Designed miniproteins, single chains, continued (6). Designs and how they scored, part 5

Each design is a single chain, and the fold is of that chain. pLDDT is the mean over its residues in the fold that is shown.

## One batch from the design tools (miniprotein)

Design m20149
Fold by ESMFold2-Fast:
Structure m20149 (fold): chain A 67 residues (1-67)
Amino acid sequence: KLEEAQKLRTKGDEADAQGNFEEAAKLYREALKLYDEVELTPEEARQAIIDGVRAIAAEVEAWLKKR
């Protein structure tokens, strides 16, 4: 489950690099949902926070592009 969340995060990073911010935001959200269902180490919790910030940033960029 944690490994699955990490794979989703990696796919999100790839989508973000390609400028596909809508797909990146979706993938980061799915990763965060899986992280929420797992008891995290402090290091993993820190990474989940970083992933959350990235998801918000990608969503804002998608919203601005839609405008």
Scores: mean pLDDT 71

Design m20150
Fold by ESMFold2-Fast:
Structure m20150 (fold): chain A 50 residues (1-50)
Amino acid sequence: MEELDKKIEEAAKSGNTEEMRKLLREKYGNDQIVFSLEDYKKRIEELKKK
């Protein structure tokens, strides 16, 4: 879990939207609804809180 969270944060900080999207999908599963870049950023900010 923490390993994946770190990768997501790295992707977000580097502005790598494609990588961030893939990692978010991997973390939340294919059932998770994520349909905008803003949603992706919000998910990343939630992870930063920890």
Scores: mean pLDDT 65

Design m20151
Fold by ESMFold2-Fast:
Structure m20151 (fold): chain A 57 residues (1-57)
Amino acid sequence: TEKVRENIEKGLEVAKKEKDPRGRGTIALAAAKEAEENGDEELAKEAREIAQSAGVG
């Protein structure tokens, strides 16, 4: 759980720094799915917002 959360947070940081909208959206969607499966609703919401801002999801 802790390691999974850390990996999701790392993925979101990468997504936030990604300048390509397609890449950003793809990484964010993957992070959202992992967060939802891990039961982390706040991380899932944040990841989904990043994906939507990139035009994905």
Scores: mean pLDDT 77

Design m20152
Fold by ESMFold2-Fast:
Structure m20152 (fold): chain A 66 residues (1-66)
Amino acid sequence: GDLRKAGEILGVDPEEMARAGIRQIRQDVLDGGEVTREQALAALRTLAEDAGVEEEARRAEEELRR
């Protein structure tokens, strides 16, 4: 996946990159940023599927659905 390739280029664990991405998406929605709730939920699903960080993504999704 794209995260795996990015991790290899940057010398960072793809799973840690995915967790950082999940936190960034969550914060952007909560801060009223440019990312819509619908876009955030779709991105979280993609990150979970690409890097296998399902538990962290699921928690963020639950928080954003409220």
Scores: mean pLDDT 72

Design m20154
Fold by ESMFold2-Fast:
Formats: C-alpha cells, structure tokens, sequence
Structure m20154 (fold): chain A 57 residues (1-57)
C-alpha cells in the first residue's frame, strides 16, 4: 500500500464517517487516521476500507 492509496481511502472514509453516528465507524476512522499520521499506510488503508465496507452495509 502506498501513501497515496492510504490517503485516498482515508479521504473517502472520512465523508462516510461524517454522516454516521455509528461508534464502530468512528473508531475505525480514528485508527486509520492515527496510522496514517504514524506512517503505517497498510493499517491506515485497511481501517479506511473497513469503514467503506460498513458504508455498503
């Protein structure tokens, strides 16, 4: 996973997280954001994708 891929996934997940009160989504988004800040692009991407999968449910 590249930094660009992680940033793109996080940006898309942020739009969904802003529209929901689901604490699971908020927690996953927060974990993805922290991972991105730490340079852990794989974890950031994975958690951002988990937010997007919850959006599709």
Amino acid sequence: VTKEEAEAALKKSEEYAAQTDDPRVRELFEQARKALEAGDYETAYGNARAVLLLAES
Scores: mean pLDDT 79

Design m20155
Fold by ESMFold2-Fast:
Structure m20155 (fold): chain A 58 residues (1-58)
Amino acid sequence: SLEEAIRRLAESPNPLVRAAGHDLLQLPPEQREPAIRRALESTKDPVLRKALEEVLKA
C-alpha cells in the first residue's frame, strides 16, 4: 500500500529520504500522492527521486 511504502521511506538510512517519509506521514492520506508528484517535479537528488518513484508504484 502507499502508506506502507511511505513508512519504509521514513525508515531509510538516507537522511533526505527519511525526512521526506516523515513529512509525508504528517500529511492527511489524501494529500500524500499529490505531495509526492510535486516533489518529483522539483527534486534533483537521484536517490530521493528513485525512492519517490518506487512509492508511487505501490
Scores: mean pLDDT 84

Design m20156
Fold by ESMFold2-Fast:
Structure m20156 (fold): chain A 75 residues (1-75)
Amino acid sequence: SLEELQALLDQFRADVLAEAKAAGMTPEEIARLQAELDAVGQSLLDYAREHGLSVEDVKAALQRMRDAIRAQLAA
């Protein structure tokens, strides 16, 4: 459902922001990252709604994004 997808996006944002804080990002950088995650999340919801993506598909996409962000923070 849309509510399940929004809950997944909310959790994803919280997890990414927590990892960014742990990596030493400033509050200003975190605020910008939050805005970017909100924009990407909205695009993903729109795409999922248009193409009938499952919760599992969205969860997999978010996991790939987390892996990419984590790799970037480790560099």
Scores: mean pLDDT 78

Design m20157
Fold by ESMFold2-Fast:
Structure m20157 (fold): chain A 80 residues (1-80)
Amino acid sequence: MSPGYEELLKEIEEEAEEGKKIVEEGSKEEAEKKIEELEKKAKEYEELGKLTKVGEFYELSEKVRKAAEELKKLLEEKEK
């Protein structure tokens, strides 16, 4: 595996939980910014996977992308 894969995986899980808290407790601006950060991070991991051919980067990209999608859904529900 790439160095730090398990650590990056844990960081993504922590960022997802923090993002949920930001959507629930923070401002709309903070939530939108966090979602944008996660979307950019997912794209960066996908590009790393394409360049390196390391499958773990695609797994990281998918997890970050799913986290961003979850936060978008929570934000939409909060805005109603």
Scores: mean pLDDT 79

Design m20158
Fold by ESMFold2-Fast:
Formats: C-alpha cells, structure tokens, sequence
Structure m20158 (fold): chain A 60 residues (1-60)
C-alpha cells in the first residue's frame, strides 16, 4: 500500500514537471519550483504542492 505522504510527494513532483514543461524560461515558475523542492526536502509536502498549484493558477 502507498503511504499518503508518498502520494503527495509524487503529485508535487508531477506538478513541478508540468510547470517546467510549460514555463521552462519563466523566472517566477523557476522560483516556485526551487521553493517547492526546498519544502519537499523539509518534509512539507502539503505546502510544496499548494505552492506549485497556486503558481500554476497564477500563470494560466
């Protein structure tokens, strides 16, 4: 069985990959990706996912 934390980490990584594909040269997108990766390193998956999704909504 997959842990809920592992699911959130996977979702966050997928959102980061989508953001990189659609906005590869956007500095705001790059900043959000960097912050999300830092939050993942701290185990803050919910904050990382929220940050990436919020930035994606702002850019689209």
Amino acid sequence: MVDEKEVKEALTLMQIAILKKHEPDNPEAQEAIKKAEELISEGKYDEALKLVQEKMRELD
Scores: mean pLDDT 77

Design m20159
Fold by ESMFold2-Fast:
Structure m20159 (fold): chain A 64 residues (1-64)
Amino acid sequence: MKKIVLVLSEDEEKGKKLAEELKEKLGADDYILISGKSSQEALELAKKLEEELGYEVYLARAPE
């Protein structure tokens, strides 16, 4: 089963740095960066990845 880190961030550089760090620490196969304010969209995407592709998804938000 593949592991994906999904990071929600308003700052692309901050989000990318966190995503890369979490990918390394958790041994994830990939990461996805979402720029924006909507936690709902992140949760919907996570559910879709788990249901359609069987991925294990880890959700994180970059600090302000």
Scores: mean pLDDT 76

Design m20160
Fold by ESMFold2-Fast:
Structure m20160 (fold): chain A 65 residues (1-65)
Amino acid sequence: SLDGELAVALARMIGSVLGTIEDVRFEGDELTVTVRETKPEDDEEAERLLRKAAESLGFRLRIER
């Protein structure tokens, strides 16, 4: 669906913000992003941005490290 394509595109764009994205999974309304490299001082801001973007598209975001 278009929503699935948008979720993948969103995850790729967000990868540039978080640094390194190891894996992205999309199932139903849940978007799971696996992150390996991110700065501690930027974690909260990056996660807030990710959740806001995902919610605006109707997705539930799960971040794994």
Scores: mean pLDDT 69

Design m20161
Fold by ESMFold2-Fast:
Structure m20161 (fold): chain A 71 residues (1-71)
Amino acid sequence: EKARKLIEEGRKLYEQGKKEEAAKKFLEAAREAIVNGDLGLASEAIHLASEAGAAPSEIQKTVREALEERE
């Protein structure tokens, strides 16, 4: 649920042209989805973060940190 809410917030920011802020929201959504084991939502959030201009290194760092938090 929190991951879906973050995706909606990110989409709203993206529509306003705030791509950097949207990317941050999508990365937060990816982290939440990974921590909760929702791999489908995580993949969607990662795709959206990439579209919003998140660097591959930022995506990689977010995924690694989320997996460590998950265990």
Scores: mean pLDDT 83

Design m20162
Fold by ESMFold2-Fast:
Structure m20162 (fold): chain A 69 residues (1-69)
Amino acid sequence: ELEELVLSSAREAAEMLKDTDPEMSKELEEAVEKGDIEKAAELVLEIIERLQGPEAAEHFRAALEGLRA
């Protein structure tokens, strides 16, 4: 569940960024392909902070921590 959420979010972020930030999009795709949940989560958090602000990023981080606790 947690892994699926993170990988799904990373795939969507990569698709959205492919034209505006191809370097970030590529890193997201590589993390998803490798199954690197930690890397994928960190990249998604960075993107959320850039697009929606630090409060949205903190909400996502708290959700990930809640799923692991």
Scores: mean pLDDT 76

Design m20163
Fold by ESMFold2-Fast:
Structure m20163 (fold): chain A 68 residues (1-68)
Amino acid sequence: SEEELKAKAELAIDKAEEIISKLPEDHPLLKEAQEYLELAKKYYEEGNYEEAVKYALKAIEIAVEGLK
């Protein structure tokens, strides 16, 4: 359902923010992770929860790579 997608998007965005906050300010992947998070938030505001989830997950993937 759209309500389930919205909840999933909220959780994914929250998780992306949490993981990105662990990257140092000078990390080479920080900007890319932040740009995907910003895109996820934009789609969420537009009610496009499928794209919000997609880009939040991309932000998480980049941020996790930065913590390796």
Scores: mean pLDDT 88

Design m20164
Fold by ESMFold2-Fast:
Order: structure tokens, then C-alpha cells, then sequence
Structure m20164 (fold): chain A 95 residues (1-95)
């Protein structure tokens, strides 16, 4: 159901936010950056399936910041976490 997709998207976005916050504290942790990117991609797909295009678009922007954050830019990692948390909140509205 759309509600199941929305819940899955919110959970994936919350994971992406948490991992991006951890990357901001340790920018050399490439494994967490990769996991954040996967969580964000899964979340964006689930948000589209739920009909929440706004959350999906916000998450695509977050993925760009996750990738730049993985190169050691702490500000991009922090912005990725912020965008992922906003996407999670929007996704929960459809759950």
C-alpha cells in the first residue's frame, strides 16, 4: 500500500540522516557515506511509490550532498542530514 511505502521511505530517510550525521563527525568513514547513499536511494524510490514526489526530490538533493560529504566536506554531510530529516518528516505525512 502507499502507507507501507511512505513508512518505508521515512525509515530509510531517518537512517540516511543518522549516517550523514556520523559522517559529519568522521568524514573519513567512507563506509557510512556509502550506506547513507543507499538508504537515501531506497527512500527516494519508496517516496515516489507512495506518491510523495516532494520528499523524493528532496532526497535526490541530499544524495548529492552525501557524495560531496564523503570527500571530507563536513558542511555537505551536515546539509545531507538536514535534508534527509526534512524528507523523513514529509514521508510520514503519507504514512
Amino acid sequence: SKEEYARGAAEAFELAAKLSEEVAKNPTDKQKAIRASFAASVGATLAYLAGNEEAAKLMKEAIKHINEGSQGNVDHAKKAAELARKAAELAREYA
Scores: mean pLDDT 84

Design m20165
Fold by ESMFold2-Fast:
Structure m20165 (fold): chain A 62 residues (1-62)
Amino acid sequence: TRKEELIATTGLSAKTIDSYDTDGDGDLNDAEWRAFVEELQESTGLPVDGVAGPEVREVLKY
């Protein structure tokens, strides 16, 4: 799942990723993923636009 891949690639705790899984389905939907991307962009100093561009993928080691 996207959640498991994010934990493996970013080193973030399962609890942090779970905080964005607001509907409890065990993975991130588009709205939850956008919220996560915006938080990551803010923490890394990238422009906060909610779009997972090449710069976001580089930070996530994709």
Scores: mean pLDDT 65

Design m20166
Fold by ESMFold2-Fast:
Structure m20166 (fold): chain A 111 residues (1-111)
Amino acid sequence: MKLTPEQVEEARRLARRMVDAAVDEIVKAYKEGKTLEEIREIARLAVSREVQKAVDAGYSDETVAAMARLAGRAVNAAIEKIKTQSPEEARETALRVVDEEVERMKAGEEL
């Protein structure tokens, strides 16, 4: 999928917002003693809600698909890190994953 530079930056902004929302719910669930399987489901639902918000806001299918892919990778990284890192470090790791994947997309690297 070929995105314009403008669509790539829009996908980054949306993905970072989605990651922040999902990480907030992951951290809350982890502190409540939920299992990793329950945390994964909570994160999936949080991502799904943010995808629906982007669709409802009229973003293109291409931008929404890119945002969801970026956020999914970042959220998985946060779930792994929350086991051993602080909530703040898990969030920073997830947001860094979004930014690194965007730079890879801009460079034309295969995903």
Scores: mean pLDDT 80

Design m20167
Fold by ESMFold2-Fast:
Structure m20167 (fold): chain A 68 residues (1-68)
Amino acid sequence: SVEEQRKKAEEQIEELLKHYREEMEAKGVSPERIESSLAALREYAEREVEELLAQGKPVPEIKLLKPN
C-alpha cells in the first residue's frame, strides 16, 4: 500500500541520514555543514517520495543512495 511504501521510505531515509552524519563527523566536516547537508538531503528525499506516491509511481529503493 501507499502507507507501507511511505513508512518504509521514512525508515530508510533516517538510517541513511544517521550513516551520513557519522561519516561526515569522522571526516572532520564542520557541524554547520553537516546540519545543512543533512537537512537538504532529507528535504530532497521526502519530496521525491511524496512526488512519486502522488503520481502513483513506485518509490525507488532508498538504499541505492548509500554512501561509499
Scores: mean pLDDT 73

Design m20168
Fold by ESMFold2-Fast:
Structure m20168 (fold): chain A 60 residues (1-60)
Amino acid sequence: SMIQSAAKVASLVPDVIREERGLPPLPPDEAARLQAQYSQKGAQAAAQNLKHVGEPLPAP
C-alpha cells in the first residue's frame, strides 16, 4: 500500500497542475524519496542512495 500511495501522490500533482496552483516543482530530495518508495528493490536502491549521500557535494 505504501508503494501505491507514493505513486498516487506523484501522479496527483504533475508539473502542469503545480503551475496552475502557483506551486513550485517538486524538490529533487522529495522526488528521490518517492522513487525509493515504489522501487521494486527499494532496500538495495536505498543502500545505493546512502552511499551517494556520503560522497562530497553530490548536489549540482
Scores: mean pLDDT 52

Design m20169
Fold by ESMFold2-Fast:
Structure m20169 (fold): chain A 69 residues (1-69)
Amino acid sequence: MKEEARKHLNEGLAAYAKGNYDEAIEHFKKAIELDPNLYEAYFLLSKVYQKMGKTDEAEKYYEKAKKLS
């Protein structure tokens, strides 16, 4: 399960690098489902939402990342 969460984190990062933000969000959310304590996924999800101009979602996930780190 933890290894699968990390694979989704890496796939999300690859999607983010290509500008495929919806795909990146899907992978980061899947990583969180598999490992709810994976603070990197919350932090990266916040960053993607910030790039999309979704400030409320970005702040929510950033707050969660801070509490887990």
Scores: mean pLDDT 83

Design m20170
Fold by ESMFold2-Fast:
Structure m20170 (fold): chain A 62 residues (1-62)
Amino acid sequence: DLSLEERKELFDVTLEANSDLPQEQLERLTKLLNEALEKKLSEEEIVELVRQWGEEERRKRE
């Protein structure tokens, strides 16, 4: 189970890994991660949430 500090670090790492995305997509990802932090989701739940978001974004592109 992740502490608030560890969740923040995961958030920062995830955004940095996706920094090459268009600004609109980065804003959506940032909102998604902020909502996950407020809900106190586990690391596994955050990873799954980001995975689902990534699939949806890929689907919208093609």
Scores: mean pLDDT 72

Design m20171
Fold by ESMFold2-Fast:
Structure m20171 (fold): chain A 55 residues (1-55)
Amino acid sequence: KPLPEGFPDSLLDDPKFDEIRELIEKYEEAKKAGNLEEAFELGVRLADLLREHYK
């Protein structure tokens, strides 16, 4: 399954991918629903996870 724009393909190889994938799916759903505040919160959470995992 292709990741949203801006996310690295290496996420597909990670054991943490399941958690990251769920957040990405929620982020995309929030964007589609027009819940920009929720999408922003989920995006920040995703960025924090990526920052911790990919130093």
Scores: mean pLDDT 69

Design m20172
Fold by ESMFold2-Fast:
Parts: structure tokens; C-alpha cells; sequence
Structure m20172 (fold): chain A 69 residues (1-69)
């Protein structure tokens, strides 16, 4: 269904944003990492089922970004 396709697309996009955030963080680009994490959080909030799946990854990235500040 379109609804299920939209959830799959949202999940893929959120995971891509989290990947970009982690890569930016490893490159010392803390502000860029925070920006991508923020976008991932905003998108995840619109898809509760996907948010639950990615929540541990989001929380771990938040901790790593906080340590890099």
C-alpha cells in the first residue's frame, strides 16, 4: 500500500540522515552532525512506528554529539 511504501521510504531516509550525521561527527563536523540528527528526529516524529525502530540510534548519536561539544 501507499501508506506502507511511505513508511519504508521514511525509514530509509531517516537511516540515511543518521548515517550522514555519524559520518560528519567522525570528521569533526559537529554542527553538521547536529543538523542531520535534527532532521532525522523531525522526520521520525512524523512516523511513530519508524521512530521506535530508530530511537536507540538517535539517542546514541545525541550522546556522541554532546561529548564532542
Amino acid sequence: SKEELDLEVARAFILMLLSLARRALKQGKVDEAEHYLKLAEQLADRYPGVRDFVEPEIEELKKEIEKAK
Scores: mean pLDDT 83

Design m20173
Fold by ESMFold2-Fast:
Structure m20173 (fold): chain A 108 residues (1-108)
Amino acid sequence: MISEEELKELIEKLLEAKSMYEAGFALGKFVAKNKELLEELKKKSLKDFFVDLLSRLYQLAPEELKEEMEKVFEKLQELRIEEGGESDEPFWKKFKEGFEEGIKEAKK
């Protein structure tokens, strides 16, 4: 079960992210602390899992954190546009690499 404190820490880390890799890393560390989220991840693509997770976190967020969650969505969309441009590597690959490394670091 996701605590308000864990959600607040995730929001702060996502707002500090300078790349899709860093955003993925922050989310990976968060997911690794939650066994239920890890089990859901095994049943879905990372993209579908990410979209579902963000929607769920927004719905569960208290009113004061909903505005910060909206800023997170805007930040992630901005990074997606910046990294998804004419790059030979899709932005999603960088996010996935960061996400996998975040999970790995949280297990240490």
Scores: mean pLDDT 74

Design m20174
Fold by ESMFold2-Fast:
Structure m20174 (fold): chain A 90 residues (1-90)
Amino acid sequence: SGEELLEELERIFKELEELIEEIEELIEQGKGEEAWKKLEELSEKLVALAPLVRELKEKDPERFPEVEERLKALLERAQKAAEKLLEKIP
């Protein structure tokens, strides 16, 4: 159901939000190699999230905009993290 899918997405979003916070902290600490590894993990999890978000759009289109905005926020944070890491490559 759409409600069960929303609960699953909420759990995944919390995991991804915690992961991006860890990445941002590692970047601030100068731990670029560890940050890159976690960013790769985040990217893999974001790709896996895409079919679930698409399913929500079909089953519960009224809730989709809220989930889309949350996904966009995660993607923006991931992009900023990647840019900071690229600037620090020797």
Scores: mean pLDDT 83

Design m20175
Fold by ESMFold2-Fast:
Order: sequence, then C-alpha cells, then structure tokens
Structure m20175 (fold): chain A 60 residues (1-60)
Amino acid sequence: SLEEKIRELAPENYEAVLKMIETVKKEGAREGVREDLERLKSTPGADPREIELYELLAEA
C-alpha cells in the first residue's frame, strides 16, 4: 500500500523516495522530515501531493 501511494504521488521519483524511507527508518532522520513537513504545511500554495508524500516519510 505504501509503495502504491508513492507511485501515485511521485512516479518519477519512486525509487529515490523508497530509499529515503529506508534511510529515515535506519538513521532516525525522522525529525528533519517532520520539520520540512511543518514548513510545507505553513507555506501558502504548497502542493498537497508533496505534503502527503512528506507525511508518509515522517511516519516511516
């Protein structure tokens, strides 16, 4: 299900996003992803698909 969501949100970057999720899980870089997500949510006109993608990364 996660892989299908990534393909829908970022088909051209699917492999890169998948590796980023693995890195976040392994290295505990989750805080940086959360900071980026908060910034995106606070940015007027931010792409909602990009916000959804960062939410998936933050929960990985």
Scores: mean pLDDT 69

Design m20176
Fold by ESMFold2-Fast:
Structure m20176 (fold): chain A 57 residues (1-57)
Amino acid sequence: LGDEIAAIVDAARARGAATGREEEADAAASAEANALGAKTAADFRAAARAAVAASAA
């Protein structure tokens, strides 16, 4: 799961870099990627913290 999320983020970042020649398109893509990535990253981190706490108990 973590590896898949990292791969998706990396692919989105690479795509953004490739299209970075158009600042307007790049800004829009970055905003969308950040919104999706922030939610996914927050959900993943919350799940990871819960799993660590559970395994420590």
Scores: mean pLDDT 64

Design m20177
Fold by ESMFold2-Fast:
Structure m20177 (fold): chain A 60 residues (1-60)
Amino acid sequence: MKISDKEIALALGYIILSVAKLEIEKQGADIEEQEKWVREQLEKLGLSEEEIEELLEELR
């Protein structure tokens, strides 16, 4: 099976989101700071603004 670059980007996006969520829950990291960092990483992966916003909802 071929995994598309888009599927890889989405999978990496979920991993990044999971890391940010753990930092918030376990270390008490600032949610807004983590949202900024996640948005920046997801933009670098080539995700659309809609996809980024959908993933960021999981931090709220």
Scores: mean pLDDT 76

Design m20178
Fold by ESMFold2-Fast:
Structure m20178 (fold): chain A 79 residues (1-79)
Amino acid sequence: DEEIDKFLEELEKKYGVTFSDEAREYLRKLLKENNADVSKLGIPLEQLLEEAVKLMGDSKVITKEDIEEALKRVFEEGK
């Protein structure tokens, strides 16, 4: 759990964004369901975050809805 939280903080720094509390919890749930192994999601988490960053606009805050929409886009574009 602490490992997942640190991973999310590293992603926030890498992309210059923050996750809302709801977005962070949603991502924690997804990562926990896959034993914190991003490769088991079949989606580069980096690609998911790039789509979420496009959806958040100028707010620099990624919401749960941004992540849900980004997941739909990544799954639809990636088959």
Scores: mean pLDDT 70

Design m20180
Fold by ESMFold2-Fast:
Structure m20180 (fold): chain A 74 residues (1-74)
Amino acid sequence: MSEKEKLEALAKALLELAKELGDEEAVRQAQMAIEYVKQGKLEEAKELAEKAANRLMTKDLDRTLAIVQEVQAA
């Protein structure tokens, strides 16, 4: 996958986990990351995806790490 495709996949997976965990801030960060990927703003998208992932790691470390590792391996 391209870096753009990896970032979109990561942001979408983090969005679903954020919704499941009820973390409104992580939902917002993941949604903004998806929007920035669509705009070609990959650095801004990456920063927001990392913020969402770091936030979700404090609530569900194992599931968040599994998402990050799976997307990076693809």
Scores: mean pLDDT 84

Design m20181
Fold by ESMFold2-Fast:
Structure m20181 (fold): chain A 95 residues (1-95)
Amino acid sequence: DPALIRQLKNQREEENHLAEEKQFIQQLQEEGRLEDAQRAQRGLDFREFLFRHSPLTPADYEELIAELQREYEEVPSPDIKNTIQQLQQALQRMQ
């Protein structure tokens, strides 16, 4: 079952990234850079999601694009827009 193999890989990868994510965010918080800390958390969460859900199905891409589009409407940023474009291009290549 490909879904089971994906789940096992996701668990292993998540454990490795958790410590680095916490350390980086803690450092930004100690520097008083709260907005940067929140942005870094979001960026790391997206990269980790992409990595944990590899290979992504078309449905996974569509869901992630929809989530990012909602975030972009609330807080427009070039990074979110660029990520949406990359995901849309990847989805198109899968079709």
Scores: mean pLDDT 70

Design m20182
Fold by ESMFold2-Fast:
Structure m20182 (fold): chain A 91 residues (1-91)
Amino acid sequence: APRLRPVEIKVLEETDDKMVTEIVFEVVDADGRVLGRARLVIEWEKDANGTWVQKKVLKGEVIEATSDEARAAVEAALQRAMENIEKDRKG
């Protein structure tokens, strides 16, 4: 499965118990080839131990892809990342 490699992280909002970040990822295949770039805007909250945990995806978008086939792979990787964040919130 393609991997998301973070290349830029920007803090948009931060309080004592809540943070919103914009993260730009390169989407890479098993051989390390770049298929495209995607952006996630993620809401974080502190857990009971004071650790920052991903709680919610506010926005996910494909920035670019190297081909139409690569775009489908980038979209699938982005969707999987969003679903994993939502699953962790419910568990």
Scores: mean pLDDT 80

Design m20183
Fold by ESMFold2-Fast:
Structure m20183 (fold): chain A 93 residues (1-93)
Amino acid sequence: MSKRTLEAEAEGALLVMEASVYLLIAKKAAKKGDVKKAKEAVEKIEEVVERMRELLREAEEAGDEEAVKVLREALKAIEEMLEEAKKLVEEAE
């Protein structure tokens, strides 16, 4: 495995962890009725989605099929976290 593949996979994993933290913030804020803080957390997850899309595009352009597979699964996980966070905001409004 190349050093670049490992670095891309590690960066993808860190982005999943970052999105997970913001989802936890959204859940706690929504439970407390802090809709503004929950919306800010959603915006942060949207930023993480865009960063993951850029990382995936770079892996696709490099022809790194192994990194592409891992990053697509990571992107799907983050997109599911974004949908959950958006639903929490809608239910709190």
Scores: mean pLDDT 85

Design m20184
Fold by ESMFold2-Fast:
Structure m20184 (fold): chain A 65 residues (1-65)
Amino acid sequence: AREAAEAAARAMGEGLAASPRHGPTTLVFTESDRELGERQAAIIREVLAAAGSPDEIRLEYVPDP
């Protein structure tokens, strides 16, 4: 469900903010989940920005099986 995916993204952002790192975190999705990946990355970026974290989120896509 969309709500579960958004909750997971927020939890990931909070975890990254609680453990400061100075390197990119890469999220990997299938091509059919591109929109989901973009939404999750946006939520994580917003959580990190609100926490004042400089951590960077990158997206990668792989072919569907």
Scores: mean pLDDT 72

Design m20185
Fold by ESMFold2-Fast:
Structure m20185 (fold): chain A 67 residues (1-67)
Amino acid sequence: SAAEEAIKAALSLDGEKAAELAKKAVEEGGGPESTAESALAGAKSGDKLGASQAAGAAAEAARAAAE
């Protein structure tokens, strides 16, 4: 799922990929849109660590919402 792929990308510190996948997971499964947007903003500004942390949190919340 997009949420699982986002979590894996976040763990590998691929902040841009993690943020994009976390946004997709939130759009499909529900969850914190503001956290997913923060991850995307972080990725665009070059904060790969912050983007990965925010993306991981958004993806975990989306995964929980889908269960």
Scores: mean pLDDT 79

Design m20186
Fold by ESMFold2-Fast:
Structure m20186 (fold): chain A 85 residues (1-85)
Amino acid sequence: SERKKFIEELAEKIASGELGVKDLSKLPKEVLEEAFEIMRERIVEKAREGLESTETSLTEEQKEEVLESIERMVEAINKLILDKI
């Protein structure tokens, strides 16, 4: 419970730019990987909300394809960042 809260708060601080590379390098890679995974999930959820609220001619299948592409992109970016820490 407390560990999950800590990792969720960490994900928010990373997303807001509150933490720099030096701060992130002090944390275990396992914790960073979990925080980045939560951030990926939140980005995809916000993208889904945006697609549902935006006036668009996309079908539900096309919206899901866009969301899958966003998820793959964020996952790749997160991997690149984690490899630098």
Scores: mean pLDDT 76

Design m20187
Fold by ESMFold2-Fast:
Structure m20187 (fold): chain A 57 residues (1-57)
Amino acid sequence: SMEREEKIRQALEEAERASAGLPPEEALAVSRQIYEELAKELGISVGTVRRQAKKLA
């Protein structure tokens, strides 16, 4: 749905913004947290969120 795609796009933007300037390990942890929270909200897997985010990027 368009709502789901928009939320995934927002999560992608937030992950990029939140991870900016962080060391790689911390950047990965922050991005993982953001996608985990969205996956929980949408009732889907983190893998699905990441796959969809990559498709929208």
Scores: mean pLDDT 81

